# Designs tried in a protein design run: designed miniproteins, single chains, continued (5). Part 64

Each design is a single chain, and the fold is of that chain. pLDDT is the mean over its residues in the fold that is shown.

## One batch from the design tools (miniprotein)

Design m18204
Fold by ESMFold2-Fast:
Structure m18204 (fold): chain A 85 residues (1-85)
Amino acid sequence: SLADYQAIMREFGRQMSELLEKLKAAKTAEEVQKIIEEVRRKGEEAIDKLEAAGVEPATLQNAKDTIAFIVDSLEIEGAEIIAKL
């Protein structure tokens, strides 16, 4: 349903915000790497939930592209943090 779709995307956004805060507080490359692994896992979980929700193909593809963009953005942030350590 649309409500399920919106709930999944809101939860994903909340998780990404929390992980970004942890990423900015990280003090070691190992901490950054663990957080980025969690970011990737949460992205995959969100996609799985969206597919299970049975959203229309075009909406699902747009959601996948958005999730991929957000995950990639946090991976880039993590790489920049490691470079400054």
Scores: mean pLDDT 88

Design m18205
Fold by ESMFold2-Fast:
Structure m18205 (fold): chain A 78 residues (1-78)
Amino acid sequence: MEITDEMVEELLAHLERLREAVARELPADFAARVNAVLDDLIARLREAVRNNAPSEEILQIIEEGEARLRALADEYRA
């Protein structure tokens, strides 16, 4: 699948809004951990776009971010 700059910008905007929602809705300690992962994901995606990274690299960054968020969600539910 080809990842366009427009798709990444839309994802970044969504992640920024999610970060704000997490800070507002979740317990402070858990929100800090989730937002640390979101901040890292946002920074990595911005750097990848700046460096014209291939779609495969952008997808890998997204998949790694999703895996980290799922791990945090599983820990919270345990």
Scores: mean pLDDT 81

Design m18206
Fold by ESMFold2-Fast:
Structure m18206 (fold): chain A 66 residues (1-66)
Amino acid sequence: MLVLVGRVEVESDLSPEEAFKKALPEAQKKKDELIEKKEEIQKKDPSLVVIPVVEVIANGVKYILV
């Protein structure tokens, strides 16, 4: 099993929850990039379980997008 981790950091004068919502498009783009990398890895080794995970750090608060 292989975990692919991406990270997105956002600083703003909004609340952490609102900053997280603002970061969702960037986090989704990062997740899509990891999904493409997963596909490349699985073309080489179809038996390998690959899990993409994106960590979003919004005003110092960490959220996990799976």
Scores: mean pLDDT 80

Design m18207
Fold by ESMFold2-Fast:
Structure m18207 (fold): chain A 73 residues (1-73)
Amino acid sequence: GIGPLRDLARLVHAALRGDPEAQRRLEELFGVPPPDEESARRLLGLIGDQILKVERGEITDEEALRELREFVR
């Protein structure tokens, strides 16, 4: 299901609003400092695209999360 991708999108939105707990959680998940506002907006767009691909059956949610981790490296 797309639950993990939607949870990730909510976390990125919270970090963009300046939530320090969300920023810390993103650092823990990706092993990198939280992205700047521009990079976070790009990541949200990619998450949206990956949700659509999973809903269309083009990729798995595991593959979608793997691709997103590549983006933030």
Scores: mean pLDDT 75

Design m18208
Fold by ESMFold2-Fast:
Structure m18208 (fold): chain A 79 residues (1-79)
Amino acid sequence: MEEEVAKKAVLEAVRAETSEKAAKAFEEILKVQEKGAAEGKIGEAEAKAAEIASTLSKEEQEAILRAVALGNERALAEL
């Protein structure tokens, strides 16, 4: 429940505050990390997430980080 609230808030913030390309890359990173955690392959998931992140500009990466922080703040306010 708490994890789902945080994930929803973060995804909504990223979609609202970043470009379509950055938002899609972030969603793909989350899918990769979730799959890696479920399969016990966290290191492989981190490497693939870093590869996806490297396709983004510095500005897009910074926008994602700011949006993630905003989403996490919103999720914490709901707990």
Scores: mean pLDDT 76

Design m18209
Fold by ESMFold2-Fast:
Structure m18209 (fold): chain A 55 residues (1-55)
Amino acid sequence: SDNELILNYTKEMLRLVGETVDRLLAAKSEEEKEQIIKEHKEQVARMQAELQAQL
């Protein structure tokens, strides 16, 4: 169901946010942090597109 798709999306998004925060805390340079943020935004965009394709 669409509600289950949205809940699973939310769960995966929360996991991704946690992983990104851990990577940012471990990062030793501003360049590394910028790359992590860029990758996070790309992953979010992919997940949103996948959800929209299933709805």
Scores: mean pLDDT 87

Design m18210
Fold by ESMFold2-Fast:
Parts: C-alpha cells; sequence; structure tokens
Structure m18210 (fold): chain A 85 residues (1-85)
C-alpha cells in the first residue's frame, strides 16, 4: 500500500469518527479511531518487514501526527462513553 493511500484512508476514518462523535455516537467514534490507528500500525509493520527503502521523513511526520490525533480523539470518545447513561 502506498503511504499516500494510508494517509487518505486514515484521514477519512478520523473524519467519520469526528462525525459520529458530533452526533453523540461515541461507540462508533471509538470504532473509527481504533480502525485509523490499526491502519497506521499495519502500515508501519509493512514498512519494517516488506520495504527495503526509506519513507521520506515528511511522510512519517504526517503519519505520526494522524496517529496522535486519532489517539487523542479516541481518549475523548471513551471518556464521553463512560459519562453516557
Amino acid sequence: MLAEEVIKKVEELIKEGEKAFKNGDYEEAIKKYKEAIKVIDDFKKYVETELNYAIPPEVWEKIEELRKKAEENLKEAEKKLKEKK
């Protein structure tokens, strides 16, 4: 999978999670953010095991920023789910 495709997929998942969060569907938001993190982690493993060349630092920085955003959004959604009766 190309790094650009991973970035696009992760951004889509984060946006879907943000939409679910806005609608009060914290369980769906959590699912989307977890999927985004998994896509990144699977890609990192692919790079470590299958790729024999370096990914540009700028691309890695973007991927790490997206992972951090997904993790922060996940924590907020989990907090809101706990507050929901």
Scores: mean pLDDT 80

Design m18211
Fold by ESMFold2-Fast:
Structure m18211 (fold): chain A 78 residues (1-78)
Amino acid sequence: LPPADPEELAKRLAEWVAANLDALQAALPAAVAELRAAGEEEAAATLRELLAAVAAGDMEAATRLARELLLLQSAAVA
């Protein structure tokens, strides 16, 4: 797979969260609990803030938080 632009990935992730907000909000407590159980407290906090930013209509903050979440996931697998 060709390397993807991190900015494009963050924007796409924020847009996907906006399109699926209701389902993601319903799944959020379980996802946060699972991340915390795995010791990924920062990822859990960033995920919560990302959904809150999208719910508030703050797509600039949502894109920034999506980028942070992608960086945390990259660090976890590196």
Scores: mean pLDDT 78

Design m18212
Fold by ESMFold2-Fast:
Structure m18212 (fold): chain A 65 residues (1-65)
Amino acid sequence: AENRKAELKAKLEELLAKADQHDSPIYKRLKTAAEEALDNLDSLTVEQGEKALAFIEKLYEEAEK
């Protein structure tokens, strides 16, 4: 669904913005991962995009420890 990719893009942009507010190696890696996911989102299926988002969300949770 086209609308679902727009939602995934918005969520990835939100995580990227949050990671960009932090000055540590783990958040810099999160920023890179989110940027790569956003760059590749147009070529991914919705399911692949959702898996990429879930992976980045998990990394963000680990970084917040």
Scores: mean pLDDT 76

Design m18213
Fold by ESMFold2-Fast:
Structure m18213 (fold): chain A 73 residues (1-73)
Amino acid sequence: SLDEQIDAAVDRYAAEHGLTDEEKAEVRKLVRDIVKSLGRELTPEEIDYLVRTALEELRFRRKRQRGEKPEPP
């Protein structure tokens, strides 16, 4: 149930934002870690928020460490 909700949220975000398989795996791990830390059932909206936050944190950390510049459109 919960894993299914996390998978659905990650898949939606991946489709919308073009996530790589690596990003999908890392976001799923981060979200599961947070869910375990909270120790309660989450709504789909809460799971979506966690997926978004985890992806933003992951990308921000990588850019900061590597000094990558955002590509222009």
Scores: mean pLDDT 73

Design m18214
Fold by ESMFold2-Fast:
Structure m18214 (fold): chain A 114 residues (1-114)
Amino acid sequence: SRLLEEALRLVEEALREVQKAIEYLKKGDYKEALDHALFALALAESALRLAREANSPAIPELEKAVEYLREAVKLLQEILKNGYDEELAKKALEYLEKAKRYLQRAAEILRREL
């Protein structure tokens, strides 16, 4: 399916962007971390839309990835607006790592459907 191939490409790109967000967050570059997390979220939401159109079994994993990316984005925005908080940074990292795991599972499911 062309929809599934496109969804997989978007998930693989989202994975690269989540990894960049994690790396920038670890370096204390919260603006770059937010920019990459926002791009990963947009890619994951697009992949979820295509997966829904294809009735893919990857939908639940993509829904969880989008959920965790939204939470990470919210925390990174909070850090940039209100200043650094170690607990917020730690939670943002945890949500990015969870999003990464769900995107990896979604990619595995999408590859099995191709």
Scores: mean pLDDT 92

Design m18215
Fold by ESMFold2-Fast:
Structure m18215 (fold): chain A 65 residues (1-65)
Amino acid sequence: PAAAQAAAGARSDAARKRWLEYVEKVKNGTPIEEIAKELGVDVPAVKASLLNAGVLTEEQIKELE
């Protein structure tokens, strides 16, 4: 599993960086609905992903909508 874990780690790094970019867009005033459209998911899915990434608090997520 070490090789699979190393590959997953590199992919996770890229994914984490992408989530941070989305968080910055939201903080910069980009509507969360626009992020949802970009990702092809619903707004609640974007909120769940941002919470799971631990980069925004529940209060901040609620405030964005």
Scores: mean pLDDT 67

Design m18216
Fold by ESMFold2-Fast:
Structure m18216 (fold): chain A 73 residues (1-73)
Amino acid sequence: LEEELFRIAKEQGLSDEEARELARKYAEEMERKFKEFAEKMNPSPGVAEQIRKELEEEAKREAEEEARRMAEE
């Protein structure tokens, strides 16, 4: 995930340093959200995998939007 977020940020025009910070921030936020959902929902393995996939896609979308905004500035 973090490497994918880094690539997305780089594609939007961020520097290596900015892209790494953005990728780390969004990857950490995604892991935090997943942990909260897992603790509250106690999902089956299949449901946990689906939730993780959805959170990863959300992180990618949010990171792309933020990187695009940063590159525009």
Scores: mean pLDDT 78

Design m18217
Fold by ESMFold2-Fast:
Structure m18217 (fold): chain A 102 residues (1-102)
Amino acid sequence: SMRREVEEALERERREAEEFLRKVAEKEGFSEEEKKEMFELFEESFEEIRREAEEMLERGEPLEEILRFIRERLAAAVTASLLRVIGDEIQRELERRRRERA
């Protein structure tokens, strides 16, 4: 079933993305709060991607196009989630340094 293949692809790509994010968070020493923010942002993006993929299925788009969409959007979501947390980390460090000098 085309729907089953899309659902299996979504679950596989999600697991791979979550594993990658977990490894990066561990390597970079992200706090529990930073990990929570990162995974919440990723989950919001994943639910949007899942909804869009289901809409593509309903429109009868080719399986190959839907699978490409999932891969490309999940890769972008991973990048966006990491960049958001890294940006927030830099901002917190600058704020800490400002307070220490005051």
Scores: mean pLDDT 84

Design m18218
Fold by ESMFold2-Fast:
Structure m18218 (fold): chain A 111 residues (1-111)
Amino acid sequence: MEKQKKLDELYKKIRELLKEIASLIFNDPNMTDEEKARAARLLQEIASEIDRIYEAVKNGDKEKAKEEFERVKQLLDELISIAEKVNPEIAEKVRKYAEEIQKLLDEMIEL
């Protein structure tokens, strides 16, 4: 019961951080429609992998959660790479949010 509440709180925080990343990218006037479309696909994939981590942790499958987490790291790195090419200032903010997401995912998997 308490473990589930903690899991839900971490999941909510991670989702809020993804929303902040999306806002930074989609409100950048220098981001092309192609770059926005690529970022949108990456954010959708990251959100789907985070959902899989949530379900894996909920079901006690820490091994699966760790495998999905490695995929999230790869997708976040690709997203940061896109941002870095367009706007280094926004890329640093995206990196900071990505680091916080990774920290919260580590906390979630250790539950």
Scores: mean pLDDT 87

Design m18219
Fold by ESMFold2-Fast:
Structure m18219 (fold): chain A 114 residues (1-114)
Amino acid sequence: KKEEIIERLQKLQKENKPLDEAVDFYRELILEKIKEKYGVESLEEITDEMIRDAVYELLKEITGENLPKEEFDKRIAELEKYIESLPEKPKTAKDMSPGELLVLAYKKLREERK
């Protein structure tokens, strides 16, 4: 339910949680979306495509962007490059946009799958 996700994310931003806690929250949102769509719960059953699909849907829900599926990989790369270019490392959820936090969670999940 879109409204419930947005409300939970707004609360996370308002509470200004530490960055690692915020990233973990977004990681759990990705896993919840995968479970909802595919019925899989274990990391061993989750494919890179399932993660990509879940992140794509969440990115659209969170940012409100009408992003075409074919532009997704480019958009993720642009956000990752922007985060890496920051002169000071973000410390809390308030230092980053919801889209940027989602990208960090996506990167964390991909690294766990290696």
Scores: mean pLDDT 77

Design m18220
Fold by ESMFold2-Fast:
Structure m18220 (fold): chain A 89 residues (1-89)
Amino acid sequence: SFEENAKAAVEKLEKELPLVRQEAEEWLARGDLATVRATLAALDATIEQIDKQLSKLDENSEVAKKLKELKEKLKELRAELEARLAAAL
């Protein structure tokens, strides 16, 4: 179901999000700006997929609320990495 797929996405994102942040900071420290840009594109694609899932879910469902919270965390991470990338240039 859409809800089961969304729940699996929530569980995956909750585990991976801290690791993506740490990895991106290490890539920035090494000057691997191309990998950081690829990470930003991947975050944008993930946010788009979350929006598509949210459009199919009841907005009052617990899984929709968790996806919305994760979307905001992804947007915050993207903005932080974009700012750090700009500062590295």
Scores: mean pLDDT 83

Design m18221
Fold by ESMFold2-Fast:
Structure m18221 (fold): chain A 89 residues (1-89)
Amino acid sequence: MTEEQKEELREAIEEMLADPGIKLSLDGNTLTVEHSDDPRSRSLAGRFARIMLEIPGVEVEQEGNTITVTFLDTPDGLEALELVKEVLA
């Protein structure tokens, strides 16, 4: 990942954590993002999903209001997972 991509990802996660309509949970290498039907919550979750889709070694699945992100055992995937762990701590 580039430093700019890391900064964008950090900001996206922090904005989602600040939104009462978004719930984040990390289990191993899987991040689950649950968002409300509120346009702002949907917009923030959608921005995060777009950032994730640009990272090699990250898989994104959307089902209803749930976005599931799986971090693969790749350099970029592991770096993204570590950044998520740091922001959620």
Scores: mean pLDDT 85

Design m18222
Fold by ESMFold2-Fast:
Structure m18222 (fold): chain A 79 residues (1-79)
Amino acid sequence: MKLEVTLRFETPESAVIAMGMIGVEMKRKGFKAEGRVEGTEVHIVTETKTKEDLKEAEETIRQVAKTVGAKEVRIRVLE
């Protein structure tokens, strides 16, 4: 299963902070994630073997988005 997340922030600085926080939190939980920052947007891709891990990864990203103040959260789940 593959999770693709796009976050949009008010400033590029907030996007960089969010990407850093997501990297730290995902690593702490043992998830592998690839991400990039494009201006005010953060793009993240994570692959997991279970639905439970996918939900945990999504909630981790959503929590960071809420903490940093994301204006938009867009999520795609691919099988």
Scores: mean pLDDT 85

Design m18223
Fold by ESMFold2-Fast:
Structure m18223 (fold): chain A 71 residues (1-71)
Amino acid sequence: SLAAQRAAIDARMALLSTVHSPEEVARIRAALLRYLDKQAAGEELSPEEMAEYRKALRVVTQVELAALAAE
């Protein structure tokens, strides 16, 4: 469900909050939610929106991999 996907993003943002500023976490959350909302609406992201999504996803992936390695 869309609600479950949004909850999953919130959980990922909690992890990011351990290493990134609140402003950076808010930016990343906004990019991920925009992607999710546009996909749910059947809308295409602009090239700028997609570039922001890719940047956000890279940061999230790096933090998640680092957390897994530090287990």
Scores: mean pLDDT 83

Design m18224
Fold by ESMFold2-Fast:
Structure m18224 (fold): chain A 100 residues (1-100)
Amino acid sequence: MELGEEAARLGEEAAELGKEDPAAYAGGRAAAAGGLSAALAGDEEAARAAKAGAEAAKEGARNKEDGRKSAGAGAAGIAAATAGGLAARKAGKEPHPLAG
């Protein structure tokens, strides 16, 4: 829960740092959304994944090489949002494959 809020804050910081770079900004926003989703779901594993991705997005925005900043920050944020969502589903609700 606190981890999800921290991830959301870090994602917003990454978006602020990357505001001049659309990919970095999108990555930061994605990480913030992932953190909020994890916090609302109460999923600590998803919150940790979102936090790690938000930290990576912020690091990418800080890198200052245009190509690496854009690609790294964007990819890290999207990966964080995806990981958070997947972790929440695995922890709470997983659709059963065809029953064996």
Scores: mean pLDDT 62

Design m18225
Fold by ESMFold2-Fast:
Structure m18225 (fold): chain A 57 residues (1-57)
Amino acid sequence: KPQLSVEEAVDRFMAATRGSLSLAQVDAVARFILREEELPESLFPQVRALLTERLAE
């Protein structure tokens, strides 16, 4: 969806999981977010990086 940002997609997922996500799951979760939000595969590195950043902070 061209109007849905990577940041919005990640934030929605993080809010839904409420801290039940670990760094070991980042790749699987990034793939899940791309699939659910219908984002292009080219955004995978950005989704993965943002998830990692959110979990480290």
Scores: mean pLDDT 71

Design m18226
Fold by ESMFold2-Fast:
Structure m18226 (fold): chain A 90 residues (1-90)
Amino acid sequence: SAELEAKLKELEKRIEELGQEVNNLKLNKDEIPEEEYKEKLREIKAELEKIKAELEKLIPYLSAEQQERAELLLSKIDRLIDYIENELKK
C-alpha cells in the first residue's frame, strides 16, 4: 500500500540520518568529552532499537520487494548497534 511504502521510506531516511550522526561522532570523537560522546551513542542506539521494532512489525504486511528492503535496513541497524556497543565497552 502507499501508506506502507511511505512508512518504509520514513524508516530508511531515519536510519540514514542516524548512520550519519554515528559517523560524525566517530570523526569528532577527540573533539568532545568522552561522557558526552557515550551519551549521544546511547541515545542513537535507543532510537535504532525503536526503528528496528517498528520495522519488524511491518514485515508481515510487506510485499516481497519491500521485505528485501526491510532485511537490508535491519542489517544496517544491526551493524550500527554493534559498532555503538563496541564503542561503549571501551
Scores: mean pLDDT 89

Design m18227
Fold by ESMFold2-Fast:
Parts: C-alpha cells; sequence; structure tokens
Structure m18227 (fold): chain A 76 residues (1-76)
C-alpha cells in the first residue's frame, strides 16, 4: 500500500469534506479526489479511497474524522 502524508491544511480540508459532503454522491467524491490529487496522491489511489469512504458506515466515518482531527492536533 502507498503511505500518504498530508499537510495540516489538506487534513483540515478532508475533515470538512467528510463532515459536510455525502461521500456516496459524485460531488462529494469529486471534492475528496480533488483534495487528495492536489496533495500529491495519484488519481487511481484517490478514487480508491473515495470508494472506500462511500461504503463506510456513519460510525466508521465519524471514527475517520476523529482520527484526522487527532493527526491535525499532532501537527505543528
Amino acid sequence: MVEIKLSKEALEALKAVLETEDMRTEAGQAKLIAILKENGVPEHVAEWLAGLLAGMSEEAQKAVIAAIQAEIEAMK
């Protein structure tokens, strides 16, 4: 698997998209893919991650948001 290291700004943008957009919609997935690609993630990996998030339960999505928040707080 490719390990992806994102900036604080990218993580904050990902958290916002996950909190405000429905990942099951084309628009929500497109926003996530755009943020990942802007931060150096290959398109096929970004599309794969968007697909995983689209299949995620609300509880699992909240856990991902919490993990992103913890990573943001750990960054300088």
Scores: mean pLDDT 72

Design m18228
Fold by ESMFold2-Fast:
Structure m18228 (fold): chain A 67 residues (1-67)
Amino acid sequence: AAVGRYRVTHDIPKSALTTGTLKAGEVVEVLDNVAGSLPMARVRVLSTGEELLIPETAIRDALERLE
Protein backbone atom coordinates (compact mmCIF):
# COMPACT_ATOMS: atom_id res chain seq x y z
CA ALA A 1 0.00 0.00 0.00
CA ALA A 2 1.07 3.62 -0.47
CA VAL A 3 2.67 5.39 2.50
CA GLY A 4 0.20 7.83 4.08
CA ARG A 5 -2.76 8.17 6.41
CA TYR A 6 -5.80 5.87 6.31
CA ARG A 7 -9.04 5.65 8.24
CA VAL A 8 -10.28 2.24 9.42
CA THR A 9 -13.80 1.76 7.99
CA HIS A 10 -14.51 -1.69 9.51
CA ASP A 11 -13.13 -3.43 12.60
CA ILE A 12 -10.09 -5.60 11.84
CA PRO A 13 -9.82 -8.28 14.56
CA LYS A 14 -6.55 -9.84 15.68
CA SER A 15 -5.84 -12.94 13.57
CA ALA A 16 -2.94 -15.11 12.38
CA LEU A 17 -2.35 -12.43 9.71
CA THR A 18 -2.44 -9.34 11.99
CA THR A 19 -0.38 -8.49 15.10
CA GLY A 20 -3.21 -6.49 16.74
CA THR A 21 -6.79 -5.25 16.51
CA LEU A 22 -7.94 -2.11 14.66
CA LYS A 23 -11.37 -0.58 15.32
CA ALA A 24 -13.54 1.39 12.90
CA GLY A 25 -12.82 5.12 13.23
CA GLU A 26 -9.09 4.75 14.07
CA VAL A 27 -6.59 6.66 11.94
CA VAL A 28 -3.39 4.82 10.99
CA GLU A 29 -0.24 5.83 9.15
CA VAL A 30 1.27 3.34 6.69
CA LEU A 31 5.03 3.50 7.32
CA ASP A 32 6.38 0.93 4.85
CA ASN A 33 5.63 -2.32 3.01
CA VAL A 34 7.09 -5.69 4.03
CA ALA A 35 7.94 -8.01 1.14
CA GLY A 36 7.25 -11.74 1.46
CA SER A 37 4.92 -14.57 0.45
CA LEU A 38 2.05 -12.49 1.88
CA PRO A 39 2.40 -8.74 1.21
CA MET A 40 2.16 -6.84 4.51
CA ALA A 41 2.31 -3.20 5.59
CA ARG A 42 3.66 -1.74 8.82
CA VAL A 43 1.19 0.79 10.19
CA ARG A 44 1.14 3.09 13.23
CA VAL A 45 -2.08 3.75 15.14
CA LEU A 46 -2.05 7.52 15.69
CA SER A 47 -4.13 7.47 18.91
CA THR A 48 -1.80 4.99 20.73
CA GLY A 49 1.49 5.10 18.76
CA GLU A 50 1.31 1.29 18.48
CA GLU A 51 2.84 -0.31 15.36
CA LEU A 52 1.11 -3.28 13.70
CA LEU A 53 1.65 -5.53 10.69
CA ILE A 54 -1.45 -5.78 8.49
CA PRO A 55 -1.93 -7.75 5.26
CA GLU A 56 -2.37 -5.57 2.16
CA THR A 57 -5.77 -7.21 1.50
CA ALA A 58 -7.05 -5.86 4.87
CA ILE A 59 -5.90 -2.35 3.84
CA ARG A 60 -7.92 -2.64 0.59
CA ASP A 61 -11.01 -4.05 2.35
CA ALA A 62 -11.18 -2.04 5.59
CA LEU A 63 -9.04 1.14 5.21
CA GLU A 64 -9.73 4.29 3.18
CA ARG A 65 -6.94 6.68 2.17
CA LEU A 66 -7.24 10.18 3.58
CA GLU A 67 -6.65 13.03 1.11
Scores: mean pLDDT 74

Design m18229
Fold by ESMFold2-Fast:
Structure m18229 (fold): chain A 66 residues (1-66)
Amino acid sequence: PEYETLTIELSNGGTATVTLARVGDELIVTAVQPSTASGTAESFNDVNAKLKALAEELGLKLRYAP
């Protein structure tokens, strides 16, 4: 699998660093590192919404690893 790291801006003014793997037709979130302002439900919603948009643009299915 190919691994990528990207930074997502959050509505609370912070950022989250996300590690992704592309596997077949799936975009798998393998890690999310909290920024100074992250750790709230709103921060997760921001990350999730942006990742869903990215997966749709790439034609991939978004999945989170536990």
Scores: mean pLDDT 71

Design m18230
Fold by ESMFold2-Fast:
Parts: C-alpha cells; sequence; structure tokens
Structure m18230 (fold): chain A 61 residues (1-61)
C-alpha cells in the first residue's frame, strides 16, 4: 500500500469519527469524490484499496 493510500485511509477514518451521523451513502459519496480528485492529480489508487475504503466506511457508520 502506498503512503498516499495509508494517508487516505487515516483521513477517512478521522472524518467519520468527527461526524458519526453521516449515512453510508454520504460517506461512500465522499470517498468516491476524494478518490476521483486524487486520480485526476495523478495519484494511483488501486481498485482493491478503493473497495477496502468503502468496506471500512460501511463498518464505521
Amino acid sequence: MSPAEVFMRRLMEWEIRQNPSLSVEEVEANIERLVEMLRSEGVEISEETYRELLERARKLV
């Protein structure tokens, strides 16, 4: 896992903790937007990492 992927995971976990009332759909949409933004800047986020982030979001909400 790249340093960027580790950072994203920690950032998403932190954001969810700050707003635990977020729905699964809202958290998934936020993750999708962040991944799309990072990919547009040339940061490689694997499909495996993307799926793992979604699974973590579902467990935290």
Scores: mean pLDDT 69

Design m18231
Fold by ESMFold2-Fast:
Structure m18231 (fold): chain A 83 residues (1-83)
Amino acid sequence: SMEDQLKELQTLLQKLQDLLGELLSNVEKGTISKEEAKEKKKEIEKILEKIVNHPVLTPEQKEKMKEEAKKVLDYIDKLIEEI
């Protein structure tokens, strides 16, 4: 159902927020290596790919999500450079 698809998208967005928050916290505390941060980036990339390609999204929403995903990944690259 459409409700199930929206709930799945919400679950993916929550996972994304949790992983980003954990990565940021660990970088700020100095409790993560560059290699560990790169592995977290790969996990985030997989979730972003699922979000961007989610069937509930219109073509216009997919393009907006792709642009936002690129900004998120660029931000993560800057965080990794600080390690």
Scores: mean pLDDT 86

Design m18232
Fold by ESMFold2-Fast:
Structure m18232 (fold): chain A 92 residues (1-92)
Amino acid sequence: SIEELIKKIEEKIEELLKIAEQSRLKVTQKFLKATAETIRELVEKHRNDEQKLREILRLAEIQVDAAKVNLELEKRKEAAGFDFEAHNKKLG
């Protein structure tokens, strides 16, 4: 149902925001928060379109999976001595 799809999408949005809080890269935090907001906007625009909501859910699932992989790579960089503070200063 539409209500079940919206609930599943909101769960994926919450997962993206949790990953954003775990990331030490400001650019990644901003990107994931912007992605979560875009997904919310898409849900509001397509609230009565079950097919579009299924597409939005698939997008949200892909974004969560990508964010989890990126967070794991970030943790490996941290273990290798990557300077997150210097990197964050260079990018803004």
Scores: mean pLDDT 87

Design m18233
Fold by ESMFold2-Fast:
Structure m18233 (fold): chain A 68 residues (1-68)
Amino acid sequence: SAEEELEKVKEEAIEKIKKAKTKEEIDRVFNEAVSRIREIGLKHNVPDELVQKYVMEIAEVADEKLKE
């Protein structure tokens, strides 16, 4: 399902962000994940609210990591 694909992208992105050593690596992982989530959302006609929720959850982890 679209939700399973979105959850997988989110989980993989969060793991990569937590392991990232540079701001550039965090930015790259985040941008790639957002692109994939938006693509999945458009392809499967997922509600914008749900797409935004996944993007924001990844953004929160990235923001916390950047504060380290």
Scores: mean pLDDT 85

Design m18234
Fold by ESMFold2-Fast:
Structure m18234 (fold): chain A 67 residues (1-67)
Amino acid sequence: MERELLQTRVEILRRIRDLRAQGKSPEEILAELKAELTAQGRDDLLPLVEEAVRQYEKQIEREKKKK
């Protein structure tokens, strides 16, 4: 169970990177992932997606301040 949740989190992070590479904002990425998971009936994963996107958003903010 926990191992599968960690694997799902890694998959979500990779999907976030792919969408980021397409020029999407963290807000757009979050909306797109929520839509994908809802369409798949995986609403139970929405909190994990929100946390993963928030972590990525914090990383981007740190990098922007460095620029």
Scores: mean pLDDT 72

Design m18235
Fold by ESMFold2-Fast:
Formats: C-alpha cells, sequence, structure tokens
Structure m18235 (fold): chain A 63 residues (1-63)
C-alpha cells in the first residue's frame, strides 16, 4: 500500500464518529483510498505530454 493510501486511511478512521464498528470503517477507508489512488493514476495517464515530461524531469533532478 502506498504512503498516500495509508495517510488517507488514517484520516478517514480519525474522522469517524458514527456507530459502525472499527473494522467496517477500516474497510470503507481502504476502498475509498484505493478508489482515490486509481483516479489519480488514471488522471496522470490522461495528462498532456508536456505535463508528463515536466514531472519526469522533476524525478530525474531528485535522483
Amino acid sequence: MSPEEEGLVKMLMAAHTGPESEEVVREKALRTARRHARGRQEYLARASPEEIERRRREIERGS
């Protein structure tokens, strides 16, 4: 699981105030985190070539 997914799961669990059991809340949080990560991945796949190239250069400079 990515650090972003773990962070989102933690936030969703911390914000929970309803009567649902901790396990039910955790399952919902995991589904939400995975859905969010997939949406971001799909968005990046649809990004312009210029945006992709810009991010690639950013990663190369970070190495």
Scores: mean pLDDT 68

Design m18236
Fold by ESMFold2-Fast:
Structure m18236 (fold): chain A 88 residues (1-88)
Amino acid sequence: KVDELIDRAKEAAKKISNPELQEQILKLLDEMRANKDDLEKVREIASKLGEVLEQALLKEMANPEDIKAIFEIYRLLTEILEEVEKKA
């Protein structure tokens, strides 16, 4: 389930038009997958990803499709954290 949620977040990230932002988000999602059994690491990575998404919304708010993708990633991030916490 965690892997499926991360895959969905990666698909949402691929819709982001800014290549640097897309690569940054995908890297953090890959790090999260690698550490999916470590609740503390997942929380740390989720915090970093949340900061990246927040900065994108504040500084790069121009494209409605990018905004939709960012909100979908936020939603999936919350679900990933809930699933990882249930296993801890």
Scores: mean pLDDT 79

Design m18237
Fold by ESMFold2-Fast:
Structure m18237 (fold): chain A 92 residues (1-92)
Amino acid sequence: PAEDEKILEEVEAALDAEEVARVTELGRQAAEAIEAGDGEKAKELAERARELAERLLERAIERAKSEEAREALRRARERALGELDKLLEAAE
């Protein structure tokens, strides 16, 4: 529905696109390092991605103009940090 699109627009407006791209790239590189058996590199990349994701999403929640966008960002934070924690566990 149109309301879902509006929530996505508000979430996107609250997120820094460069920081989102950096977190995504670090997570991708960490996953590739795990597949390659480079646990040391994977751990470093995943830790950096987690730190950036945590700061990015905290700022986005503060910037969000609607409660629906804030709730969506809180759920996104929980999911993103959970996925990065799984990468950290897999790297060890």
Scores: mean pLDDT 81

Design m18238
Fold by ESMFold2-Fast:
Order: C-alpha cells, then structure tokens, then sequence
Structure m18238 (fold): chain A 108 residues (1-108)
C-alpha cells in the first residue's frame, strides 16, 4: 500500500487506479481512494469513472466525492465522466440535468 501511495504521488496513473480499486474493496482508506481518483480525473483518465462508481457503491467514496470526480472528467471532455455525472444526478432526482449530461455523453 505504501509503495502504491508513493508511485501515485509521483504521477503513476496505474498506481493511482489501483488505489481507487483497493479503496472500493475496503483494502485502502476512502481518503486514499479519493485523492487518487481526483488526481486521475484532473488528468482526464476515463478509467477512473467506473472505479469511482464502484467506490461509491461500496461506501469508500461519498456521492459528493463521486460527483466531483465526474465533473472533473466531464470538463476534460470525457464521455465516461459526462455519463457518470448524469447517473449521479438522476440518483439525486435531478432528472433534467441528468438527461442533459447523458445527451452530452452521447455526443462525446
């Protein structure tokens, strides 16, 4: 775990993705998973979208934290980020905004 944290902090995307996976499985802290997911989202790494949803489902990320990841990905032009943002807004009952983001994901 310590080696993965060090590599992720040095900018290794594979180490950062692995930290999000481990957090989703309860093998790393939610905070470690959040830091890794935000770093990946800021770089536009689309693979973090599915992992952030898994981490939300397991309780490793809050809904607010997952929204932040998806918003950052969507700003980078990720279809996965736009779709994830739509799914999270739909869960909150914000169906109009969700529909708009799903439409945007289909355009990307």
Amino acid sequence: LEELLERAREGDPEAALRLVELAARGEASGEQGREAALALAKKGEPRVAALAMEALASGALSEEQALEVMELLAKKGSAEGAAGLGALLDRRGDRERAAAWFARANEL
Scores: mean pLDDT 83

